# Designed miniproteins, single chains, continued (3): the designs that were tried, part 75

Each design is a single chain, and the fold is of that chain. pLDDT is the mean over its residues in the fold that is shown.

## One batch from the design tools (miniprotein)

Design m10595
Fold by ESMFold2-Fast:
Structure m10595 (fold): chain A 68 residues (1-68)
Amino acid sequence: MTKILIIVPVKYVDEVKKLIKERNGEIVSEDTKGDTALIEAEVPKEEMEGFEERLLEVTNGEAKIYVL
């Protein structure tokens, strides 16, 4: 599992959470700071390839991802 932090506008939270679950990932924590959501998740390493591309597609390029 790869531990990641996703920072995204709150309007995309449901789409991001759906994508994590579709890639067999698990949401570790979710926090909201104003109009920004911080989602910590664990995703299988094999699913990371293409995950970032799809994340940017569903968020119109507004998501940031950090590998922890």
Scores: mean pLDDT 83

Design m10596
Fold by ESMFold2-Fast:
Structure m10596 (fold): chain A 57 residues (1-57)
Amino acid sequence: MRVRVTSRYADGTLEETVVRVEADGAATRIESRSPPVAAEPLPAEVRYVVSEREELP
């Protein structure tokens, strides 16, 4: 399967990575990585990074 990981950093930078996960559960290949883009800054109480995962078809 493929999993999209979207990471939003404290400075508002957004990065997206797609990882292939094999049948044995091992992540064996990064299929794509987007260049960082400017996004809305994280809430004041968050100082590092927030990551979201989405399974792709």
Scores: mean pLDDT 63

Design m10597
Fold by ESMFold2-Fast:
Structure m10597 (fold): chain A 75 residues (1-75)
Amino acid sequence: SCPFCGKPSDTIHSLIDKTDVPTHVLKNAEGVELETDRYECPNCGKKSKKDYSEEIRKHHEAEGVKDLKNAVDKV
């Protein structure tokens, strides 16, 4: 959740869902500077140095593995 207003971390997810951020960050991580590396809350407008690129990369990694795990085992 957002440390400033207590809103859920879905804020990062909504930014990623923009389609611009995930592609931009993915390309940026390919081997250059990290431009979009900040978390911005739409409710309070506060900005935090969040590992945005890590969140996106981790999300893609989990999705790739989740596809296989979800097909084999869930619980």
Scores: mean pLDDT 44

Design m10598
Fold by ESMFold2-Fast:
Structure m10598 (fold): chain A 87 residues (1-87)
Amino acid sequence: MGLELAESHTKEEVLAEAREKAKSEDERTQQALEILIQYIEGKLSLEEAARKLAELFPDMTVEEMKRGLEQAKKLLELTDEAHKAAK
């Protein structure tokens, strides 16, 4: 994804593509991806998203889910910043 995503796609397009890809996954994975997308869009707080993910994956802690969510959001923000810098 790297620089090619930053050059070719907006943040909105990346989220739309992620939702489309989620439709081909199993129900549990679809729910997890929707929670991640809602968190990135600011529709869910970090706490709410991490709690919902921990309910889907009870072998993971809420704290571990928070770290994963923050990392995913930072990666998407870096992609958006690279796109803005290229213009």
Scores: mean pLDDT 70

Design m10599
Fold by ESMFold2-Fast:
Structure m10599 (fold): chain A 112 residues (1-112)
Amino acid sequence: SLTDEAKKLNALGKKYFQQGNYKEAIDKYTKARDLAKKAGDKYTEGLSLMNLGDVYEAQGNTKKAIEYYEESEKLFLEESKKREEQGDLVSAGVAQLAAAVSKTIKKRLEKK
């Protein structure tokens, strides 16, 4: 599935990121984002955006990192609401925690 492929690309991107290969990490995370978006998987899309934020933060591109964390927070909150409406409180809670993490990192980066 597109979701399974997106998850594999996120895992591969994380491996490149951990090796300091930021160019390949960005490529894999961007492909993961696009596939997750096509699949309608807002949670995996949000994870891909958070991961892109992590790479840009590591590169010192604070402005780009903030943009990605802000987009990931929005998607995680949308997923949390959807999961609550479906009665999946565990998945809703996981998405809400991910949103809180994105928001916290964003606010930290916005402070001089």
Scores: mean pLDDT 90

Design m10600
Fold by ESMFold2-Fast:
Structure m10600 (fold): chain A 95 residues (1-95)
Amino acid sequence: SSQEQLTQAQQQFYLAYLRTQYSLRLYLNGELSEDELVEEIKRLIEAAKLLYEKGADPSYVLTTLDYVRVISKTLSPDKREEVLKLVNELEDFVS
């Protein structure tokens, strides 16, 4: 059912969000590579998009966009550009 799909997407989003928070902490402490952090950010963006497609409130996407924009400031210029491109694509998708 659509409600079962929404619940599964919410669980996936929650786990992706927690993994990104944890990975950011490790990255800032020099314990995780930038490439590994970028992969977790990409999973979070994908989870937010899926959650929106399953009918969740747009606030989950908007919060994710703001969060990822803040995190992107810790990245190298090339990786920041890569991540911000995905953020802009998700923003356009929801708009």
Scores: mean pLDDT 88

Design m10601
Fold by ESMFold2-Fast:
Structure m10601 (fold): chain A 94 residues (1-94)
Amino acid sequence: SLDELIEGAIKALELALEELSKYVSEEVRKKLEEMAKKIKEAIRNKDLETAKELVEEMYRFGMENAKTPEERLAVHGMYGIAKRALDELEKALK
């Protein structure tokens, strides 16, 4: 169902952010959580254009603040999961 897919996308983003949080500073983690909250709100509102823009913003912020190769890979991983979740939602909404 669409509702299950929306909740699945939100859960995937939350798990990806939790994993990324192991690699970043507390300050960066808090900012990523604020950005993720806005992305989740856009997803629940079925505003995929806003959700995509916010995911791109979160990726740029993450990459700008990544200091090690491990942090950069973690940011890339989170971005890949978020993009895939939004692509699946877009297909379901068409």
Scores: mean pLDDT 85

Design m10602
Fold by ESMFold2-Fast:
Structure m10602 (fold): chain A 110 residues (1-110)
Amino acid sequence: QEAVERAREAYAVFQRTADEMLALARRLASPERVAALQAKIDAALKELEDIIARLEAGEISPEEAAKRMAQIAQDLVLTFNELMEGIEIPEEELERIRELLSEFQELLDS
């Protein structure tokens, strides 16, 4: 139960992180790169929902769920960095994204 609650909290933080990434991409990147990021975010959110549903059903362990959720977040960060390559992002906005990613990881590590 506690693990499911923490996974749902992590999902909310991930969604806030994705929203920040998408807001930056919409301001600084081409429409094509924004569309690619949106598609990756949509896929990641669906995968996280599926993981949480399986955790709630007792089909996977809290440890397995945390590992898979962390991997999805890492894959999104890599995609974001790739799509934003060559674009100067203000340090304040990068720091905000890093703070959200740290909050996400802390929820998974608990």
Scores: mean pLDDT 87

Design m10603
Fold by ESMFold2-Fast:
Structure m10603 (fold): chain A 78 residues (1-78)
Amino acid sequence: MEEEKEKLRQDTLEDARLAAEGVRKEFSKYSKEIAEKAANLVLEGYLKAAESTPREGAEIVGKIGDELKKLFEEAKKK
């Protein structure tokens, strides 16, 4: 049971890192500073969502999506 939890945690960390890197790469086309903010938001938020209940996790992911949209608009404004 503990081994399964650790494996799930490691898989989630890898997925979160890949998602954060993708966001950083996309946002860095507009603003490097905002790209770092967006990447950190994705990494920290998705890890927190994975440790939450499915419902709470979905709400966290939704809030991350909304915040990413705001950051993307800010990045495009320069």
Scores: mean pLDDT 76

Design m10604
Fold by ESMFold2-Fast:
Structure m10604 (fold): chain A 66 residues (1-66)
Amino acid sequence: MTLEEAIQRLKEAIEKIKKGEVTKEDLDNADRAGASAVATAPLTPELKELIEEFRKLVKEKYPEYS
């Protein structure tokens, strides 16, 4: 997975969470994408902010996933 792909998946998951249309599979895929990007690419400010926003939204709306 490329950094750009991981960023896109995180953005899509965040949008789905905000719309109330996210599934657990979407959450798992986004979390995996973020973890993969951090492991294989430099942690950029954009990636860091997206991961933090994603995790904050998951904690607020899907606490059982945490």
Scores: mean pLDDT 75

Design m10605
Fold by ESMFold2-Fast:
Structure m10605 (fold): chain A 63 residues (1-63)
Amino acid sequence: SRLEEWIERGRKHYEEASEERREILEEIGRTLRGIGDTLHRLLEEKRRGGELPPAGTTLPLVL
């Protein structure tokens, strides 16, 4: 939710900015959303295992 709010806010702000800035902002927003989805899925995976957080500090960076 926080990511979504931040992306929405940033995009709205750039509504008055140049087209290039707007496109860049959208690219960033899409990337961040993808990262958020990945993190959420990872959390669900661990939840299914009945254990949260990771047992061994295996940083699943963009797995």
Scores: mean pLDDT 67

Design m10606
Fold by ESMFold2-Fast:
Structure m10606 (fold): chain A 97 residues (1-97)
Amino acid sequence: LKELELEAELLHILLSEGTPEELERALEEIAKRLGIPVSTVRKRYEELLEETRDLSREELIERLKELAVEIAKLTLNLNPEEIEEVRKELEEARRIS
């Protein structure tokens, strides 16, 4: 679960254009919130940058949505109908920007 939460947070950072200092602060806050070393968060961010280098912004958004559904599924023990409702809510949120 923490691994999926980390992945989602890092994808969110990739989608937000910030300064290098803002990025470093965001990585430190994620590390503190998830209770993992900042070095681990930074290493995963670097790996994610390499993995997503060829992906478009739209593909990154889709990957983030998939992770959000998986996190909800694991935390809420959702059935297929409830998972579909989560997908609809995320799609609606995307339309609002």
Scores: mean pLDDT 72

Design m10607
Fold by ESMFold2-Fast:
Structure m10607 (fold): chain A 83 residues (1-83)
Amino acid sequence: MFEELLEKLKKIAKDIRDIVDNEKDVEKMRKKLEEYMKEADEIVDKAKANLPPSQLQPIRDIFHSEILGSYMRSIPKLAGLPV
């Protein structure tokens, strides 16, 4: 379970990063980010329900630094601001 959830979250982080960095269509970016963020939230919720605190730390680190960090970088782009 832990390794499976960690690898799924890493894959979502990569997909979010790729879309934020490479997608030029704001509406397409918005739709894809909404889908990925929902999947990430479901994985984090499943981890919180099933894993001890020691195994949650790597999950939280990826979510906060890679997933949420990339999503935050998309906000100016989604608002039509130059970045």
Scores: mean pLDDT 79

Design m10608
Fold by ESMFold2-Fast:
Structure m10608 (fold): chain A 74 residues (1-74)
Amino acid sequence: MDGLLAALRREFEELLKTKSPEEVREKLERAYQLAVDLLRAEIKDPAALAAGLARLEELRSEMLEQIERKEREV
């Protein structure tokens, strides 16, 4: 789980440097949905799943803030 969140953060930070805000937002939404589906498929403990989803949502919110900041620069 922690490795997945770290990989997603790293990927989106790199995309923010090289891609348009629109493209980054599309990729974020797709990756977020895939990560949610993966967590639901792999984690059988409800408490661990809830914690994982909460951490994933926090990361998504942070990435959206970075995308919005980049959009204001364009």
Scores: mean pLDDT 77

Design m10609
Fold by ESMFold2-Fast:
Structure m10609 (fold): chain A 100 residues (1-100)
Amino acid sequence: SADDVAIAEALAALLRHEAAEAEAAGDTRVSQLLRGMADLIEANRETLSVEELMARVEAYAAAQLPGLSAADQAYVRAVLAMLRSMAESLRAALEARRKR
């Protein structure tokens, strides 16, 4: 749906922003992982629902986590939680707009 595409675009933008900050901090592995997550969303945003995109992003991240430090794993998990929260908030906002 158009709502799902808009939410997916916002999630991809957040991931690219976080990837740029990770790269600036010298966290190349985390930056590469977050860019990969954003690329996955952008490649599939017109085909998959937000729920399906989040499941794929979480599976992609889970496959990469064993290669990261405990601190980087905690950071990636925090970013995934932030993506979930953002998707839920944007969905609620779009639904509220349609009721007006």
Scores: mean pLDDT 87

Design m10610
Fold by ESMFold2-Fast:
Structure m10610 (fold): chain A 96 residues (1-96)
Amino acid sequence: DDTAKRIQQLIDEGNYEEAAKLLIEDYKKRKAQGKFTKNDAIGLLYLASIILEKLGEKKLARKYRFTAFQLFGTDNYEEAEKLAEEAVKKIEEILK
């Protein structure tokens, strides 16, 4: 996913706020199009965990990172999607 690569590039450059905004924008676009998959949710949780850690939310970052790994290869779309939505909402609150 080119967007995931761009988000990772922004993280690597230290542009955490821009990475967070792009993550939120991509999530909203894919959800609106009905194209947000389980693998998208897992990938979002992983990227959100890195962004949250860099923004100082270390405990929440650790939770989402472990959850992303546990959901990998499982058929638990509802839990992955719910946690992805929670992560996006939390990042939006931090950027406020």
Scores: mean pLDDT 82

Design m10611
Fold by ESMFold2-Fast:
Order: sequence, then structure tokens, then C-alpha cells
Structure m10611 (fold): chain A 108 residues (1-108)
Amino acid sequence: SERLEEAFRTLAYIEGVSVEEVREAYRASGGERALRLALLLVHEAWRGAPEERIEELFEEVVRESELDPATQETLRAYLELAREAGREGLTREQFHERLLALREARAA
């Protein structure tokens, strides 16, 4: 539960919303396992968890959400960006600018 609460704070920072809004959205989803795993995965990447831990959670998200290979590659790129942002202390605006640049590069 401590880890999930930390994940709510991380996502609230990234998305520029309140922790309460993230918590209520999670409750409204019925506490879906796939969403819980995705939140923990993003949080672990943001905090700089060991690569093995990130890979374990990534594999669980892929299984629970049945992600295709293209979506898996997109998620891996997003996690690398989240890890870099957490390490460098990027603002939400800087994070979103890098995310948009990444999406444009992949769309070209």
C-alpha cells in the first residue's frame, strides 16, 4: 500500500493533477490489477529502481493488458523517459516536451 500511494504521487506530478484525483480515478476503475501494475511500473522507473525489477513489472503489465509488440516498444520508450525525468528532476512541462518529441520521432 505504501508503494501504491507513492505511485499516486508520482503520477499526480507527471500528469499535473492532485494526488486525490489520481486516487479517485483508481477507485473508479475498481482497483483493476492491470492499472495497479502500470502505476507501480511507472513509479519504479521514475524512482530509478533496478532494471530487473522494472523488467518483472513490465512483463506483468504486458500479460495483464495483452499488449502487442508495437505497444510494448512504445511503453519501453516511455519508461526510459520516466526514469531519465526522475533522475534529472524534470518538471512536468519538460517531461511532456520530451514525450511529444518522442511521439513525433516515432510517427515520422
Scores: mean pLDDT 77

Design m10612
Fold by ESMFold2-Fast:
Structure m10612 (fold): chain A 91 residues (1-91)
Amino acid sequence: SMTDRVIYVAQRVIDLGRQNGDDDTVRGAQRVIRLVREIQRRGLEEVVRDHIRRALGHLSRAYSYLKQGDTDTARRHVQRAIRHLRDGLRL
């Protein structure tokens, strides 16, 4: 599912963030996983599909920027993913 893909990419962001000592990126990606699990618990995946898709896009960009050593841009993309998931939970 799309939520499983978000969790998968977020876990890769966590692994790379830990390797780089980037605690902010690790905490942000952990928050993404918690928000996605909340969406799954409430059965909201179909209702908030567009928000999940946008969050997945931002996490994929965050992972790419982390691999390039651009931690500041990666953190901004993690924050955007969090905002999309939070907005989905408000609907």
Scores: mean pLDDT 89

Design m10613
Fold by ESMFold2-Fast:
Structure m10613 (fold): chain A 68 residues (1-68)
Amino acid sequence: EEVIEKLKEIIKKRNLKYLTPQEALDLLMEVGLSRGEALNVVMRALRKTKRKYITPEELLEALKEFLK
């Protein structure tokens, strides 16, 4: 919904290709998630990727899954 739309806008505006876990956490909090909610989403994305960074697409998918 609205938080997903805000996250998409920020990613597009800043032309983000990858995010560190801290950058992803900060972005999720910026779009309205609490720190605990943002941590849950970031941990979900990291668990699936097996990498030390998160793509914007992976962050958006983890956020969509969290909001269900």
Scores: mean pLDDT 80

Design m10614
Fold by ESMFold2-Fast:
Structure m10614 (fold): chain A 61 residues (1-61)
Amino acid sequence: SEKEILLSDIDQALLQVQLPENRLKLEELKSEVESLPELTTELYVARKLEIIGLLEDDRFA
């Protein structure tokens, strides 16, 4: 369930990012998450913070 939520969060972030470099990073994160058999709560929180950071960097770049 957390894996599905995170993948949805990444897809939503991909719709918002303007910079190609940040889009590539989100696509790489999506590939990583999809390859994982299970997602821990700790990893979910860490990746969610990375997505937020990418969106902030994209907005202010």
Scores: mean pLDDT 81

Design m10615
Fold by ESMFold2-Fast:
Structure m10615 (fold): chain A 82 residues (1-82)
Amino acid sequence: SSSEKKEFEKKLEEEIDRGLILIMIGVTRVILKNAEKKGDKKSVEIAKETLRRLEEALKNGDVKRALEIMKEMDKKLEELKK
């Protein structure tokens, strides 16, 4: 009983983490499309690299790494505003 509940909770947490990474991928795809529409080649490169890194985090179920990748993208995009 207690063991089965813990296994269910672990699987649920893994699916939630996966869902969060998929949301981050979706957000990054929107950023990519907007950059492509503007002809911003540097932002396109950053968004494409971010997507590749997020796909690796998704394969590993590493939501903490996915959050770090998103923060790195935000910092790189801010640096382009100068």
Scores: mean pLDDT 86

Design m10616
Fold by ESMFold2-Fast:
Structure m10616 (fold): chain A 95 residues (1-95)
Amino acid sequence: MEEVIKRAEEVAKEARELAERIDRLAAQVPPEVSERFRALRERAELAYKFAQLGLETAKAGGSPETAQSFADASKRLAEEARAEAERLEAEVRAA
């Protein structure tokens, strides 16, 4: 359980920082690319919400499997959104 709590806290922090970074990147690119960054921001927000659910489940003494499932979903969503944001940023800079 302690490892699940730590993991959920780390992913929540990363998802929040990712959403903030995506907002800054969206402001600096053409409107066509900005829309794709906004979609990624929504995914980062969803990742943050799943991380919070994992933390709440663990702190309430709920199922470790349920808390782990939320943390896993959050991490996957955040990693996918981050990788896509990095690819978009690289493509814009290469153009």
Scores: mean pLDDT 79

Design m10617
Fold by ESMFold2-Fast:
Structure m10617 (fold): chain A 65 residues (1-65)
Amino acid sequence: APAGTEAGRRAQQHLIDAGLVDALRLDGVFDAETEAALRAAGIPPAVVRAALDPDGDGVLDRAPA
């Protein structure tokens, strides 16, 4: 299952606060809902993913096990 993190939730909140998306579920995961919201706002999801997830694993700052 996708992992949610505090950093991910903060990033989603930042996108809302910046007026880049209308609304997002604050679950800390770059899921299909987050990508759809970015596309609706005219922002390529790949650009945001690269900025918030430099490892490119699709998870925002997952804590080690």
Scores: mean pLDDT 61

Design m10618
Fold by ESMFold2-Fast:
Structure m10618 (fold): chain A 81 residues (1-81)
Amino acid sequence: MELKERLRELLPELDDETIDKLYNHIVEIAKKYNVKPEELLPLAIVLARSYVETGKPFIPEYLPEEYKKIVEDLKKFLDSL
């Protein structure tokens, strides 16, 4: 699937198992908040890159409330890795 391959391309520091977990979590969040997984990809990449580089996912200050909840869910997932 293109989305999963894009995650591997943009997050080469993460192993294949972690990419699989992240992809599955993005799909689950997308269903939970009724958005398309592809719409979450840029946010997931930014958060995962921040996690890899600093050990903590970065949460943007200016986001729509719906995306803020999604970002907090992704942050919790990344913190649990």
Scores: mean pLDDT 74

Design m10619
Fold by ESMFold2-Fast:
Structure m10619 (fold): chain A 61 residues (1-61)
Amino acid sequence: EEIEKKAKELEEKAKEYETLAQHYRDSAVRGRGSAPHDQRLADEYENKAKKLREEAEKLKK
């Protein structure tokens, strides 16, 4: 019960980070001068999302 709830919370947070990563990727493509900064943030949020999804999968097993 609690494990399932925790896994869902991690998946929701991962999805939020994936959305943020996509936003910064789009910003980097359209940006001026800030593109390297936005690209770095996109990579950071993608890595955070991946770690959260891996943690959620571990809780399900």
Scores: mean pLDDT 78

Design m10620
Fold by ESMFold2-Fast:
Structure m10620 (fold): chain A 75 residues (1-75)
Amino acid sequence: ASEEERRAGRGAALGAKASSGIDPSGETGEEAYKNLKEAAEKGRAAGAGGGISALQMAEKSGADKEGLREGANEA
C-alpha cells in the first residue's frame, strides 16, 4: 500500500479508538489523548508519516477537541 493509504488506515484506527475506546471509568480524555499523541509520534518516527491526520480524526470523533487541537498545533 502507498504511504498515503498507511496514513489513512492508521488515522482511522486511532480515530476509532478515540470515538469508542475512551472509557470514562478507566481512561480519561487526557490519557486517551496522550496515548494517541505517542502513537502518532512513534508512527512518524517509524516512517508512517500520518500521525497528525490521526489526531485530526480523533478531533472529528468528538474527543476533547481543545486538547487534541492544541497537541496537533504543537506537533
Scores: mean pLDDT 49

Design m10621
Fold by ESMFold2-Fast:
Structure m10621 (fold): chain A 55 residues (1-55)
Amino acid sequence: MLYQAKKDTVGADGTVFKKGEILELLEELGPHLALVQSVETGKKGIVLKSDLEEI
């Protein structure tokens, strides 16, 4: 599934995603966290689901 970053966000691992960046959901890590990968850069990170908007 594809998501868009709702705001500039920093993952738990320090990976930065910009507002509007398109992110592919790789894995759901429970109710609050998701492992995502930037479609543009290929970078992976763990982010809050609340910072993601479904496309």
Scores: mean pLDDT 81

Design m10622
Fold by ESMFold2-Fast:
Structure m10622 (fold): chain A 73 residues (1-73)
Amino acid sequence: SKKIQELELQIEILEGMGLIYQSVSNLEIQQLLKQGRLDEAAQVQADLQAKLDQIAQQIKELQDQLKQEKAKN
């Protein structure tokens, strides 16, 4: 159904966003660590983890909706 396709697309977009955040933040963390800026690197890592946790929660909610829609069809 169209709703199943829309939910699958939303999950794929969120997964892609998580990978982009992780890639960008890891590059920033690596540069900060090379500069000896340990506290700033730790803050970027904490901020990344918070963003990934939010994305994971949204994906879980969408996966639960997708499971319910597939059970109906």
Scores: mean pLDDT 89

Design m10623
Fold by ESMFold2-Fast:
Structure m10623 (fold): chain A 74 residues (1-74)
Amino acid sequence: MKETIEAKDPKEAKKLAVERVIEGVKDLKKIAEEWGDEETVEILEKLIEALEEARKKGESPSVAFDRVAEEQKK
């Protein structure tokens, strides 16, 4: 457990990357909520959901961003 490269495994590396992005997106959501930007809050909520799905599937954060972008297509 005392390893600086614990995320050497590709699956774990992707999971940690997704977790870090989720934390950043949650911070942005709180800022958007404070500013009353409901549209941005909704987009960020969808992004968090997509990132959590990517995490479960062992996908990279970029796949979650692509999913949200496709969902936002008119």
Scores: mean pLDDT 72

Design m10624
Fold by ESMFold2-Fast:
Structure m10624 (fold): chain A 88 residues (1-88)
Amino acid sequence: SSELIKEAEELIEEGDKAYKEGDLETAKKLYEEAIKLYEKVIEDEKALINLALAYDKLAEVYKQLGDEEKAKEYQAKAEEIYKKVNEL
């Protein structure tokens, strides 16, 4: 759904603002909410690419929080999607 993709994009933008301000907990929450919306429309090519980007952003948040295990996990999730769509 175009509507869900737009809502997820807005959540990512809000998460990016929170991240820049150092509010890692808010950034984490917003990225997780965006991921849930993208997961509902994974058949959409744009949503799949944006889902991978959201995983990358969430990985950066976990890295900043000192959770290197979760950071690696979300990096791996992003890479799995890139592999599925044959994009680099």
Scores: mean pLDDT 85

Design m10625
Fold by ESMFold2-Fast:
Structure m10625 (fold): chain A 75 residues (1-75)
Amino acid sequence: MEEEIDKKLKEGLEKVAKGSRLQVEADRIRAAGGPADELDAEASKYISEGLKLINEVAEERGLTPGELGERIQKL
């Protein structure tokens, strides 16, 4: 159970991290006057998927935001 929950948290965090990197890339393309809609859509998808996984773990274990944060720091 513990290892499975930590794997799910890591997957969620990796997806959020990927989405955040894509968002930074989209911001740079917009600043240069280029089209960023596709990158924005991809970033939103990864962030949403990652947050869903993280929220599922918090709900399954009854973790408060603070407890969830502590668990993430231990990863």
Scores: mean pLDDT 80

Design m10626
Fold by ESMFold2-Fast:
Structure m10626 (fold): chain A 70 residues (1-70)
Amino acid sequence: SEVSVKVAEAELRRYFNNAKELTRQQLVDFLVSQGVPREEAEAYLREHYPEEVLTVKQAAEAVVDLFLRR
């Protein structure tokens, strides 16, 4: 939901000191810190976000989708 995406966006902004963009590796590291296995995070992001750089909103959408799939 949009509310879940907004919450994830706020957490990413806090974690990455208000960064406007995240690398895929930074997002993987965040997901691992939240308990997602590194291999699952990498596989998901390669399939859905093949770019090396994501906006914070794109990253938040990925976080929400990945957690809801588990």
Scores: mean pLDDT 80

Design m10627
Fold by ESMFold2-Fast:
Structure m10627 (fold): chain A 83 residues (1-83)
Amino acid sequence: SSAQLRAQLAKIEAQIKKLEANKDSIDPQDLIKQANKLSVEAQNVLQQALAQGDVELARQAALLEASATLLYLLGLQKIKEKE
């Protein structure tokens, strides 16, 4: 249901915000792992929202997927800087 998808999206958003708050203190490998997991979870909500025709929920999921992807790329950049 849309209510279940919104609850899942809110949980993903809270986890992304926590990861963003800790992005400079967390180990870069853990940042990569957690960001990748959240990106996949957001993409799954996006696909389900599109299947239900909920364009606004799909937009919100796409924005969270983008945020998680940027954290993943930050983790990769931090690893490259250590080489």
Scores: mean pLDDT 89

Design m10628
Fold by ESMFold2-Fast:
Structure m10628 (fold): chain A 86 residues (1-86)
Amino acid sequence: SLVDRYYELKEEILKKFDSFPKEIQEYLASYGINSKNDLLGALTTAFFVSKDKEEFLEKLENLVNEENLEESVEYLGKLLEEARSM
């Protein structure tokens, strides 16, 4: 299921938080994500706000595989900004 895939990807991303390139960690910090706990909250919020769950999961796969990291962080950040507007 989409939910099971999300939980799997979320766990893998959280494990990678401290190993992301410094520039990516700083970009996450610009969205208020300074810890694994902040990232957990951000991923949870983004999942519920996301209108296209398949696209969201593809962006999470990019974070797990360390591909297109800046674009994937920007995508997450935009979902967090949308959540604040709700």
Scores: mean pLDDT 86

Design m10629
Fold by ESMFold2-Fast:
Structure m10629 (fold): chain A 65 residues (1-65)
Amino acid sequence: MSVPELVEQGVETLRELGRDELADMVAEAAAKDVNNPQVLRASYRAAREAGDDALAEQLKAALEA
């Protein structure tokens, strides 16, 4: 899965968790630089909180690349 696709899923996860403000901020930051470590970290934390271990592992790999 591409980094933009992983971030898009992270943003959707944040919205599902009711973190709409954070989701909007992450989406705006991703539009400027999708590989921004803060965008990837926010998406990773969302995946972990939602229990989406597969998404979290992929986002962690992107952060460590």
Scores: mean pLDDT 79

